Designed miniproteins, single chains, continued (3). Designs and how they scored, part 10

Each design is a single chain, and the fold is of that chain. pLDDT is the mean over its residues in the fold that is shown.

## One batch from the design tools (miniprotein)

Design m8338
Fold by ESMFold2-Fast:
Structure m8338 (fold): chain A 75 residues (1-75)
Amino acid sequence: TQALLLTELGRYYYKQGKFDEAIKYYEEALKIDPNNAIAWANLAKVYRKLGDEEKADEYLEKAKQISPKLAERVK
């Protein structure tokens, strides 16, 4: 799906350290499918890397509401 492709592009840019590009693609994926728990979780991860803990926590809670399994089981 288009949302899946955009989520994978976001992940690709995240691994390259291109956090602004990663955010862009994750947000586009969420415009198509707002129930994409993986995109919410990955968006939270990017904002945590950028030091925006409040936004990171907000997006992680959205991901957990859609898919509780995205909560880290083991540290």
Scores: mean pLDDT 81

Design m8339
Fold by ESMFold2-Fast:
Structure m8339 (fold): chain A 99 residues (1-99)
Amino acid sequence: SEKDKEAERLLKKGDELLSQGNYEEAARYFEKAVELSEDPLLKARAYVHLAIAYAKLGDEEKAREWISKALKAGEGLPVEEQMRIIGLILRAVGVIVDN
């Protein structure tokens, strides 16, 4: 959908901000991406990115909440898509732990 395309653009901009250390602005872009996402996999991906941003901000409770929402967004999806979401979460946790 057009909303999903816009959500993908917002995720890309958020990732740029995240790489620059602008975690608070990145979080705002990821929150907007979540709001626009109609595809459950895209929404789950946006939640994972939001978790990374909040973890970088030191808000571990919010980061855990966003991970829970990512898993919830994957409910009812085919096993392959659920595995993709889990893979994204594991990669995100690895990035947070190593940085």
Scores: mean pLDDT 84

Design m8340
Fold by ESMFold2-Fast:
Structure m8340 (fold): chain A 65 residues (1-65)
Amino acid sequence: MEKTKELLERLVELVERGLKLLKESGDTSEPEVVELQKEIKELVAELEPNEELLQEIAEELEKKA
């Protein structure tokens, strides 16, 4: 479970940074935002799809946005 824990921690960090950038700049096309979205998608693909986990991530994004 070590890999899953590290991937989750990194995913949370990337999500938090992405939300902060979106709130500060408002520009979804900024290179930093695009890079973060790409990294988030790559990490999600590595985690294997889990409906509950994906829903929790989506709720965190909506809760802050």
Scores: mean pLDDT 67

Design m8341
Fold by ESMFold2-Fast:
Structure m8341 (fold): chain A 100 residues (1-100)
Amino acid sequence: AASLRAAAAEAMELAARGLYEELSRLVDPERAIELTAEVVRATAASLGLEVPEGLDTLEKVVEAARAVGAQLDTLEAQLAALTAFEEAGRAAIAEARRER
């Protein structure tokens, strides 16, 4: 349903914004954007989807995350996407903590 895709888009936006906020406490804002973009790309790739490479602002990253969510037409696909995002996000946070 259209409402399911809208909910998935919102969930993906909130996940991306939350990850950026967490990463921005560990690294520079530009690096936090880069790492968040990598997580969005990894999530999309796990679902056979592509996202643009030029994700150099938070708003572009958020828009890409929403676009991934908007293509998730089942609850199963939405849960898989959020699980992939969480896994990739944990790896990104670990990478940020290794940067000195």
Scores: mean pLDDT 85

Design m8342
Fold by ESMFold2-Fast:
Structure m8342 (fold): chain A 65 residues (1-65)
Amino acid sequence: MSLEELIKEANKLAAEGKVDEAGRILYEAQQRYGLSETQISEKAIKIGGNNGQLASSGFVRLSLK
């Protein structure tokens, strides 16, 4: 699965209210592609708009645990 496909899946999960699952997929994408936290969040927002912001919030919540 490409980076873009992972981000689209995360944004879709966020749209369904599965924010923590969306955040986990962004974490997996970050690790797989060697991106910074800022880079993965910005890509999610660029692709998914408001849903990307929701996915990014799930990602941030996981990073604080």
Scores: mean pLDDT 80

Design m8345
Fold by ESMFold2-Fast:
Structure m8345 (fold): chain A 70 residues (1-70)
Amino acid sequence: SAAEEAARRARLERQIKILRDQIENTENLSPEAKEQALKYLETAEEHLRAGDLPAAEAEIRKAIAIMEAG
């Protein structure tokens, strides 16, 4: 439903904000790794604006993978 899609989008938007704050404040990542992770989150936001939730989720997973590898 449209309400379920809107709720999922809102959850992904909140997840991106939380991850951005975590990436910016972590001391465990190189500057290059931080830049790459933030670029994945930027791309995820573009996909959310386009309505492509699966593509947004894929980009969020890439940012998380960088965080977990540090």
Scores: mean pLDDT 87

Design m8346
Fold by ESMFold2-Fast:
Structure m8346 (fold): chain A 99 residues (1-99)
Amino acid sequence: SPEERRAEARQLTAVARELINDAEKFLKMASEYLEKGDKEKALFYVKQAINLIIAAYIAASGARFLAPDDPELQAEVDEITARVNKLSEEADKLLKEIS
């Protein structure tokens, strides 16, 4: 039903938000280790962040598909997608600095 799809979309949006928040924390840790010259730990944390960014994007895409006609939920999905794009650029920049 549309109500069940909206409930599933809200759950996926909540999961995507948690994943992207964790990705941001791991990118901050990667940056801190890189500043200290610990390239191995920086690489470990940037790879963890990339995995979380991918998972967040998949969850957000699922939410968009399940409830495309819910404007409040789609606005939240758009916010998460913008954060995915920003953190993906930050992760790519860190990978180039680690190399």
Scores: mean pLDDT 91

Design m8347
Fold by ESMFold2-Fast:
Structure m8347 (fold): chain A 82 residues (1-82)
Amino acid sequence: SLLEKAKQLRELAKQVKDPQAKQQLLQAARDYEEAAKLLNDPSGDAARATGLALRGIGLGYQAALLVEKVDPELAKKILEAL
């Protein structure tokens, strides 16, 4: 699920023109990818995975707010991918 969300955020980032929003979406995707790796490892740090997922959500939300005034449909898709 987190890997699917990361893939969706990377695709949505391609449509984002604002450099700050684009960087935030790409970082959110990386955070979700790292969180997924930690959760799929039985010895993985679940607390660290949770922190990464929460940061990813926060970054994605901030990106959506930046996108909203230019492309509200794209902003909605970003929020749905979180």
Scores: mean pLDDT 86

Design m8348
Fold by ESMFold2-Fast:
Structure m8348 (fold): chain A 78 residues (1-78)
Amino acid sequence: SLRKKAEELEKQGKEYESKKDYEKALKLYTQAAQLYSQAGDYRGAAESYENASKMAEKLGDEVLAFSYKNSAELLKQM
Protein backbone atom coordinates (compact mmCIF):
# COMPACT_ATOMS: atom_id res chain seq x y z
CA SER A 1 0.00 0.00 0.00
CA LEU A 2 1.04 3.65 -0.41
CA ARG A 3 1.02 4.12 3.37
CA LYS A 4 3.37 1.15 3.95
CA LYS A 5 5.73 2.45 1.23
CA ALA A 6 5.68 5.89 2.90
CA GLU A 7 6.46 4.31 6.31
CA GLU A 8 9.44 2.42 4.80
CA LEU A 9 10.78 5.63 3.17
CA GLU A 10 10.35 7.51 6.48
CA LYS A 11 12.33 4.76 8.25
CA GLN A 12 15.09 4.94 5.61
CA GLY A 13 15.13 8.75 5.99
CA LYS A 14 15.72 8.39 9.74
CA GLU A 15 18.58 5.93 9.09
CA TYR A 16 20.33 8.37 6.72
CA GLU A 17 19.69 11.27 9.14
CA SER A 18 21.43 9.25 11.91
CA LYS A 19 24.41 8.84 9.52
CA LYS A 20 24.32 12.64 8.91
CA ASP A 21 23.58 12.09 5.20
CA TYR A 22 21.15 15.01 5.22
CA GLU A 23 20.78 15.22 1.41
CA LYS A 24 19.66 11.56 1.17
CA ALA A 25 17.44 11.92 4.26
CA LEU A 26 15.80 15.02 2.73
CA LYS A 27 14.94 13.13 -0.50
CA LEU A 28 13.54 10.15 1.43
CA TYR A 29 11.43 12.34 3.76
CA THR A 30 9.97 14.34 0.82
CA GLN A 31 9.12 11.09 -1.03
CA ALA A 32 7.48 9.74 2.15
CA ALA A 33 5.46 12.97 2.56
CA GLN A 34 4.18 12.72 -1.04
CA LEU A 35 3.10 9.08 -0.59
CA TYR A 36 1.43 9.80 2.78
CA SER A 37 -0.47 12.68 1.15
CA GLN A 38 -1.57 10.43 -1.76
CA ALA A 39 -2.79 7.88 0.83
CA GLY A 40 -4.81 10.60 2.63
CA ASP A 41 -2.55 10.34 5.70
CA TYR A 42 -2.13 14.09 6.22
CA ARG A 43 -0.60 13.61 9.69
CA GLY A 44 2.10 11.31 8.26
CA ALA A 45 2.69 13.76 5.39
CA ALA A 46 3.02 16.68 7.86
CA GLU A 47 5.51 14.78 10.05
CA SER A 48 7.59 13.84 6.97
CA TYR A 49 7.64 17.48 5.75
CA GLU A 50 8.69 18.58 9.29
CA ASN A 51 11.61 16.13 9.05
CA ALA A 52 12.42 17.38 5.51
CA SER A 53 12.46 20.96 6.89
CA LYS A 54 14.99 19.91 9.57
CA MET A 55 17.21 18.29 6.91
CA ALA A 56 17.07 21.46 4.78
CA GLU A 57 18.13 23.45 7.89
CA LYS A 58 21.10 21.08 8.36
CA LEU A 59 22.06 21.73 4.72
CA GLY A 60 21.85 25.54 5.23
CA ASP A 61 18.87 25.96 2.88
CA GLU A 62 16.62 28.18 5.01
CA VAL A 63 14.23 28.96 2.10
CA LEU A 64 13.63 25.24 1.44
CA ALA A 65 13.30 24.59 5.20
CA PHE A 66 10.63 27.31 5.51
CA SER A 67 8.78 25.93 2.46
CA TYR A 68 8.58 22.39 3.92
CA LYS A 69 7.58 23.69 7.36
CA ASN A 70 4.79 25.71 5.71
CA SER A 71 3.61 22.57 3.83
CA ALA A 72 3.53 20.64 7.13
CA GLU A 73 1.46 23.36 8.88
CA LEU A 74 -1.09 23.42 6.03
CA LEU A 75 -1.44 19.61 6.15
CA LYS A 76 -2.02 19.73 9.95
CA GLN A 77 -5.12 21.86 9.25
CA MET A 78 -6.65 19.11 7.06
Scores: mean pLDDT 90

Design m8349
Fold by ESMFold2-Fast:
Structure m8349 (fold): chain A 70 residues (1-70)
Amino acid sequence: SEELAEKAREYIEKARKAIEEGDVESAQRHLEEAMALVGKLVQAGDYDTARELVAEINELKKKIEELKKK
């Protein structure tokens, strides 16, 4: 579903902004929302889109981990 992918990208962008602001808690919450939407994309059969979004989410999770180290 294009609608699910669009919402997932919105949460990924919110997470990116939270990372820029140093807000680890908000960034983690937004990525959790994005991952839930990715799960729905998998159920809908949009495997390629889900895979691309998972890769981007994992890159942002790595940035959050580095921020937690200070």
Scores: mean pLDDT 85

Design m8350
Fold by ESMFold2-Fast:
Structure m8350 (fold): chain A 58 residues (1-58)
Amino acid sequence: GELYKAIKDIESDDEKYLSLKKGDIVELLEEINDYFVKVKNLKTGKEGIVPKEYLEKI
């Protein structure tokens, strides 16, 4: 799938949303809407929803 890089640290207490560290590489799984995507963190193997604005395409 398409690969993206987290441009900032993201913390979430909700299991639906994925916590990321700046520089983490994620794979795009699904576009939910104009603001959110479902991704897989390639480092942890965890999947969840993140804001698109915190990701940069690589």
Scores: mean pLDDT 84

Design m8351
Fold by ESMFold2-Fast:
Structure m8351 (fold): chain A 55 residues (1-55)
Amino acid sequence: GAEKDLEAAEKMLAEGDAAGAITAAGHARQVALENGDEELKKRAEELIERARKAA
């Protein structure tokens, strides 16, 4: 589920895998869009921005 993808993305970012974090957060964002989950979508987008800054 999207929550699991977001958790995986946060773990990847903490371990220095910015590319993996972007991929996982991107998947979470897509699932959030399909389910109309604006909160999860925002969290995923913020994590993608953080990962891109860290890369």
Scores: mean pLDDT 82

Design m8352
Fold by ESMFold2-Fast:
Structure m8352 (fold): chain A 84 residues (1-84)
Amino acid sequence: MVREQIDLEATREAIRGAAEDALEYLKSGKDLQKAYTYIIVAMLLAALAGDEEVLKYLREASKAMDNGDVEKAIEALEKAIEAA
């Protein structure tokens, strides 16, 4: 078996932090590119952690950003933060 070296609690905290940073950038409207970057970072961390529920919400946020739907992206990010 591959040795698990991932601290799952630290990874979950990192996911939450990245999602919270993305949410703040979206709510402030100052840097939408940075918000998108933090969403992608949170998605990569959630995928690494195997957290399917958080990953689903982060994917919804990313899709909303691709469609220019900032309000839906905010809603999805808030759900991801609550699930993480």
Scores: mean pLDDT 78

Design m8353
Fold by ESMFold2-Fast:
Structure m8353 (fold): chain A 113 residues (1-113)
Amino acid sequence: SLEEEIARLKAQAEAFLAELDRHGWRVVRIERLSDDLAVVTLEGPDGRRRVFLLYSKSPEAKAEAEKLRAELQPEIDRAVAETGRPLDFAVIEVPSKEALDALVALFEEHLAR
């Protein structure tokens, strides 16, 4: 069921966030770009960064996410080259809008107040 899928996804995401926190990673920014797209930024030790572009499973959302990745990649590469600070960028498919809503809420719970 959708509820079981969301519960499983949340449990996996919580385990992932707990592992990241244990290694000094924190959620520093969350942006909901549209109903189908969200960006989560994490900061780790020594100024390391991870950016997750999450999109809900649809051909339109996938195309928008890949377009945004292509537009951002040259700027990411330049920033990494100029600062020497590593940045990991991942585009992640989420099975539904409801699953995306649940993941965004979970990441917001882990956002430093």
Scores: mean pLDDT 82

Design m8354
Fold by ESMFold2-Fast:
Structure m8354 (fold): chain A 74 residues (1-74)
Amino acid sequence: SFDEMVAQADAGDAEAQLNVGLAYLHRGDYEKAIAYLQKALALDPDNRVAWNLLSRAYGLMGDYKKSQEYYNKA
């Protein structure tokens, strides 16, 4: 379930953090998406998917400067 995935993410599972971030992004909860994607990126700074999803989240919020900064690091 989604609640089980959130529990795994909160326990420090980077893959669960990425998946929860993506789920919040699809639901339009950009602040929660960014929080979980940043946690995933802190555990794996080379995660290109997390960089790309953060770029997308900031772009959807209208923060084009941060969107571009994250895109360039992906």
Scores: mean pLDDT 86

Design m8355
Fold by ESMFold2-Fast:
Structure m8355 (fold): chain A 73 residues (1-73)
Amino acid sequence: LSRSQLVARAVGYELLAAEYEARGDYKEAGEAYLRAAELYEELGDHETAEEYRKKAAEMYKKAGDEEKAEEAE
């Protein structure tokens, strides 16, 4: 993947995650935020990746999945 393709995919997962979060689909939101974080890590944007990992952990906690929340941190 080129840098531009990684950015496009990361933004896609951010939007998808926000949509799931708005609907209360917290597990799906957490999964989408984790995928965005992985793509930002590949881009070398460690700070943005860390933010989305924390957001994913928050979503998993809201979903009642404490084990996945722990893994996301």
Scores: mean pLDDT 82

Design m8356
Fold by ESMFold2-Fast:
Structure m8356 (fold): chain A 85 residues (1-85)
Amino acid sequence: KVEIGELLREMHLLLVEKHSEDVNEKATEEIVELLEKAIEYLEKKDFEGAKEELRKAIELLKENKVDPNKILPYLEKIVEILGKL
């Protein structure tokens, strides 16, 4: 739980950095897919599976400019799920 919170904080910090120019739509879609998988793992209480998918998403986020408006709703859902656990 704590480690997932740290990964979510890292992702949020990366998203609030100004990525306003050439958005990589393919990378944004791939990150969304990874976050959807992380949500599925969290709903099953598989925290290790969720961490692995979040780490992959962070790796892509560090390398690519992304649309934060498409990613933030998934991070908010993950925070909501963690709050129920």
Scores: mean pLDDT 77

Design m8357
Fold by ESMFold2-Fast:
Structure m8357 (fold): chain A 81 residues (1-81)
Amino acid sequence: SKELLEKARELLKEAEKALKEGKNEEAAKLAVEAARLAVRAAGKEGLLKAIGHLLAAIGHLLEGDGEGAIEAAKAAIEAAE
């Protein structure tokens, strides 16, 4: 689970880089993948919160909102810790 959480953090850094380059859709896609890994890494106590944040990240992706997707992915990773 620690390995999945580290991969989620790496994808989050890639998402932040894509956002700085103005690539909102790419940033949102990377953020959703980070949130998915966070859900897979989550223990029982953090799982429902991590799922909620993944759903929020998907919503932001559908709107082309890279910033919102990254914020949701950060919250998913924090919930998985």
Scores: mean pLDDT 87

Design m8358
Fold by ESMFold2-Fast:
Structure m8358 (fold): chain A 88 residues (1-88)
Amino acid sequence: MMEEFEEFVEKKGEELAKKVVELVNDDSLSGEEKREKIEKLLKEAEEEIKKLGKELNLPQSVIEEGIKKVREIALEPLREMAENTRRL
C-alpha cells in the first residue's frame, strides 16, 4: 500500500514535470498564464495525492510528504533550466 502510494507520487511528479516543460516552451502563453497553469496542475496533483492517501488509510504525515515530493519532482525542470541559464 505505501509502495503503491510512493509509485503514484513519483509517476505523477514525472508526468507533471513533462507538462511544466511543455508549458514553459509554449510561445502562445504569457509568463503569467504559464505560472497560473503550472499552479493549477500542482493543486490538482495535490488533491489526487490526498485522495489516494485517504483511500489507503495512510497517516497525514505520509500524505504531506507525498505532496512535497510531487512538487519537488514537478518543479525540477524549472530549477535545472535556471541553473543552466546561469552557467551559460
Scores: mean pLDDT 79

Design m8359
Fold by ESMFold2-Fast:
Structure m8359 (fold): chain A 71 residues (1-71)
Amino acid sequence: KKSELLAEVQREARRAVELMNEAVAKGDTETAKFIRDALLEAQDYINQGDLEKAVEILRKAVEEAEKRLAA
């Protein structure tokens, strides 16, 4: 299960970075900052070994960012 959580973290982090780059390209500095802050928070939980919390944070950030960028 830990190896699957690592794969989920990697997938969600990659998606978050893609959305952050899209926000930057569109001049949406607020959404870019939101995603950056979520990535930093998730990294802190990864460093603590809490992969479940890291996935949760990244998934919520991706969902919110997709809503903002679709508006």
Scores: mean pLDDT 85

Design m8360
Fold by ESMFold2-Fast:
Structure m8360 (fold): chain A 66 residues (1-66)
Amino acid sequence: MKEKLEEALKALEEGNVEKALEILKELAEKNKDSKYYPLVLKVIEFLEEGNVEAAKKGLEELIKEL
């Protein structure tokens, strides 16, 4: 999980929102029973709304929890 979240954050740092969304959606699909699932969904929602700044902050906080 942590490695995939770091990959998603890297994609956002490179300006590749589409790649970050792909990684996060796959991660959410595989971790539906995880206590972190709602937080991953929130990051996806921020990116789909174009709020890259909030998505980056959410990812950084989630990575720190793991």
Scores: mean pLDDT 82

Design m8361
Fold by ESMFold2-Fast:
Structure m8361 (fold): chain A 62 residues (1-62)
Amino acid sequence: DEAIDRLIEGAKNNDAELAREALEELGATDPELAQEVAGIALRGVAEGDYEKAKEEVKKLLE
């Protein structure tokens, strides 16, 4: 999913605008949901496990 890839890229590069646009494309417009999704992406970047982060984001948005 390209939007999830952009979210991870935004988190990795501290690009808040890219991350925000990716969250909007994913439909995470609710502030609490957006914060949870962003938190998963940031944790994935910190741990270096991008596949786990992508899977968690997909499950949360189902």
Scores: mean pLDDT 77

Design m8362
Fold by ESMFold2-Fast:
Structure m8362 (fold): chain A 77 residues (1-77)
Amino acid sequence: PKVIAGVVTEASESGAVIEAPSHDLKVGDKVLVSYLGPDGGRHAEGTVTEVNEKGFTVEFDEPVDIRVGDLVFVRKA
């Protein structure tokens, strides 16, 4: 399984736009997003809803505390 490193460019409690220079994700892929929260490392599950040449958009299954500028690591769940 490939781990994709990316940076959050837009964020809400329900989703994030992630800029990643290289990825193999497709719309509909279930993903696990690893990020640094206020109390340490966190993981959030979501679904890829959009893909473009710069990265992808994830909608989360549960509310998240992700912020613009966060470094994230994404893999297929």
Scores: mean pLDDT 80

Design m8363
Fold by ESMFold2-Fast:
Structure m8363 (fold): chain A 56 residues (1-56)
Amino acid sequence: SVEEKIKEVEEYTKKRIENMEKLADKLGFSEEQKKNLIDAVKKRGEKLIEEVKKRS
């Protein structure tokens, strides 16, 4: 179902956020830079969910 696909995108996005936080810490990014990267990942996930909803 569309709902199951949305849940998978949300779970995948959550894992990506966790991995990005770890990578940013390893690379010595500032908290502001880290937040900007996380926000970009969240926006990508939102766009994917919108695409899933539009697909037949």
Scores: mean pLDDT 82

Design m8364
Fold by ESMFold2-Fast:
Structure m8364 (fold): chain A 79 residues (1-79)
Amino acid sequence: SELERAVRLVREIARLLEEAGLLPEGSATVVERAAREVGERRGVGAVVEMGRGLLDFAKAQGAPAEVVARIEALVREME
């Protein structure tokens, strides 16, 4: 489903942020659960906005350019 695809992409963004040391270990699992709950209640567009929020967070935290580029690609896939 479109929702399951968006949830999977947001989880992958959180995983990249964990690997970059910007989110604690286990954050990908927590974000996946939150994204599914939000998507079920508010629709897939709200999950896309979560992905954009994580991209903004990565940029604000000074994530490496390569990590930002990968997250930007994942956000585009959700759109």
Scores: mean pLDDT 89

Design m8365
Fold by ESMFold2-Fast:
Structure m8365 (fold): chain A 68 residues (1-68)
Amino acid sequence: MIEKIKELTNEIAKRVQEALKSKDMELAEKVAEFYRKKLIELGFSEEDAQRYADRLLENIKKAIEKLE
């Protein structure tokens, strides 16, 4: 279980960096959707997974905006 969480965290970090480098808002949305699906696979509720994905998307979008 811990190994799967670590693997997911590393994959999400990689995808977030790609979205930030490209400043691609569509890629940011795809990263958040991927995160939501993976959280559900790990046993999180639809509601919790959506909440975490929404927060991730907001953070990525704010980071892209600050990069100008």
Scores: mean pLDDT 81

Design m8366
Fold by ESMFold2-Fast:
Structure m8366 (fold): chain A 73 residues (1-73)
Amino acid sequence: RIEELRREIERLLEEAKEAAEAGDAEKAEELARRATRAAKELLRAEGREDLLPEAERQGEGLAEKLKEIAKKA
């Protein structure tokens, strides 16, 4: 489960970056949000619920940054 979540997060982040570089802001944002949800699930599985607020904040920042990159691509 944990290894599956880790691989899912890695793939989603890579796809989000590629979508942003291709100019697809909507897809990049959606993939970044999916990666954030997977990361939060991983933290819950690891008993690190104390890090959930930080993961949420970083995820929102990533989604916004990727959206800006896509807009400029």
Scores: mean pLDDT 80

Design m8367
Fold by ESMFold2-Fast:
Structure m8367 (fold): chain A 86 residues (1-86)
Amino acid sequence: SHMAQHLARRARAREVLDELLPELAKMIKKEGPSAELQRKFVRLAAERYPDAPEAVVALGLILAGIDFAKVYNPEEYEKILKELEK
């Protein structure tokens, strides 16, 4: 059913994000957040997980939020990075 397919896609997206977010946090700690890192990481995620487009979209939104927080709310930025490491 369409519902079962949607639930499966959501479950897969969560699995992919659970794997990618800690890796992203480590890269940001090493290189700092940048538009170049964002493009590189989103591209890598799309290539590594072609079956999880919803995870790639969510990752792009998370990266945009991290960039925004770094500029406008540095305290929130540090909290976000710690949360991503979990």
Scores: mean pLDDT 77

Design m8368
Fold by ESMFold2-Fast:
Structure m8368 (fold): chain A 62 residues (1-62)
Amino acid sequence: SSMEKEVIEKLEELLARLRQTKDPSVAQELFDLLVEAARKNILPQSTITKYYREALRILREK
């Protein structure tokens, strides 16, 4: 769906920005979007988990 595509594109943008900046505010924006996508059933749980784990991996690196 167009909503699913838009959310994925925004998640990829936020992940790229998180890798560059390591900014906790960017991480928070990403996590808030994941919570919204999960609550509204925009993305399957497997996709939510994938992005959540990737964000945590980036943050744990430094």
Scores: mean pLDDT 86

Design m8369
Fold by ESMFold2-Fast:
Structure m8369 (fold): chain A 81 residues (1-81)
Amino acid sequence: MSDEEQALQLLAEGIAAAGQGDYEKAVELFNQAAEKAKKAGNLDLAQAARHAGEAVRALAEGDWEKAEEHARQAEEYLKKA
């Protein structure tokens, strides 16, 4: 399995964890996805994963405005990836 394939799988797992309310696990998975994406040379995917992790962290802190800002940035980078 390539580093890019691993990054995409970790990103999907992070999204699933966030959907289940497991924000701690989601942040960990998004951090791992960002690192794998960097190793693959896909910097847009790495930024998407990083912003997704920050969005989930902000959600856990109750900072809805910050969560929406990071979610928007994650979507923008994912479209470039």
Scores: mean pLDDT 87

Design m8370
Fold by ESMFold2-Fast:
Structure m8370 (fold): chain A 79 residues (1-79)
Amino acid sequence: SEALELALAGRYSEALRLARENPDDADALTALGMAYLAGGNLEEAIRAFEEALRLDPDYELAREALAKAKQAMGEEVVP
């Protein structure tokens, strides 16, 4: 996915734009979550990663990013 490649390269503004054009794509939702995470929008990042995992439950990158976002949001070590 182009959106995911841009997010992995740190080009979050471009990734966000492309991800918004493809809301039913797990890669695009993962890219959206990564963009929100980089911007400090942890709640939006978590929602995007959870939706990506709904489309592809075995998506390792989205699972790792979700765990990281949840840890960053709370003071509790709750998954």
Scores: mean pLDDT 76

Design m8371
Fold by ESMFold2-Fast:
Structure m8371 (fold): chain A 126 residues (1-126)
Amino acid sequence: PAAGEVAVRQYVKEGKVDEATILLAGTIKLLINQGKYDEAIRLAEYGLELFKDNPVAQATLYTLLGEVYLKQGKYDEAIKYFEKAIELDPNNPKAWELLSKAYEQMGETDKAEEYRKKAEENRKKL
């Protein structure tokens, strides 16, 4: 909604890109959980333009776009977006996890296991 976009823009103006990304990603995920896929896609596209100079933030948004298509059973589209996310941020465990899930849904068990291991490797303990 417009109010959420105003809050995200305010964080960006303050140089708080992480907070802006978290707020936007949280809103998109809530819309996905509610089945509001068209609204989730519009907010993710808005965020991609807003964070065009931030590859990590864009990777988060591509991961959420992939999740929308995964929830709709559009596995080829989902994989395309998860691959974009991994290209921008290969250390994002969520993108690897969801890529694994997409291949699992397609019956590609070996690829699903490979990408699941990549997700585990990227959940480094400090």
Scores: mean pLDDT 83

Design m8372
Fold by ESMFold2-Fast:
Structure m8372 (fold): chain A 76 residues (1-76)
Amino acid sequence: GPAPETEELRIAKEIQAANPVGTDDDLVELVARIAGLSEEEVEKLRELLTNPDEERSEELARELEEELKRKLEERE
């Protein structure tokens, strides 16, 4: 059947519903804890959310997507 909803995303939604994050930084920290992001990946995610440079944002998004995909493959 179709892949189930990611457990980390489901947990993040439940936590956010019970205790809404006050800032984007709090959201980044919550996602980092649930997804197991490294300190460098957390910094890239913060830069992606706050950086108005579209080219830099695309580069950061691509790097984060590749790293997350790699981690998912290692768990399988």
Scores: mean pLDDT 60

Design m8373
Fold by ESMFold2-Fast:
Structure m8373 (fold): chain A 73 residues (1-73)
Amino acid sequence: SAAVLAETRRSIAEWLEALGFPGAEAALALRTLEDALEAEALLVAVATALSLGDEEAKEREARRLVEYLERAA
């Protein structure tokens, strides 16, 4: 649902900002409006890696999400 997506986006944005990516919440919100399906898929992949505690998967999926956001910036 939209509420679950918004909560997931906020949690991931906080994590990315802690890693040194400022403005992650605003960037994710904009990308979700423009490319909802692709943004949701990337957010779900990061959330899944975070829930499993897999450091390699976390780094891989975070990189993919950051690269996606950087292409939009």
Scores: mean pLDDT 69

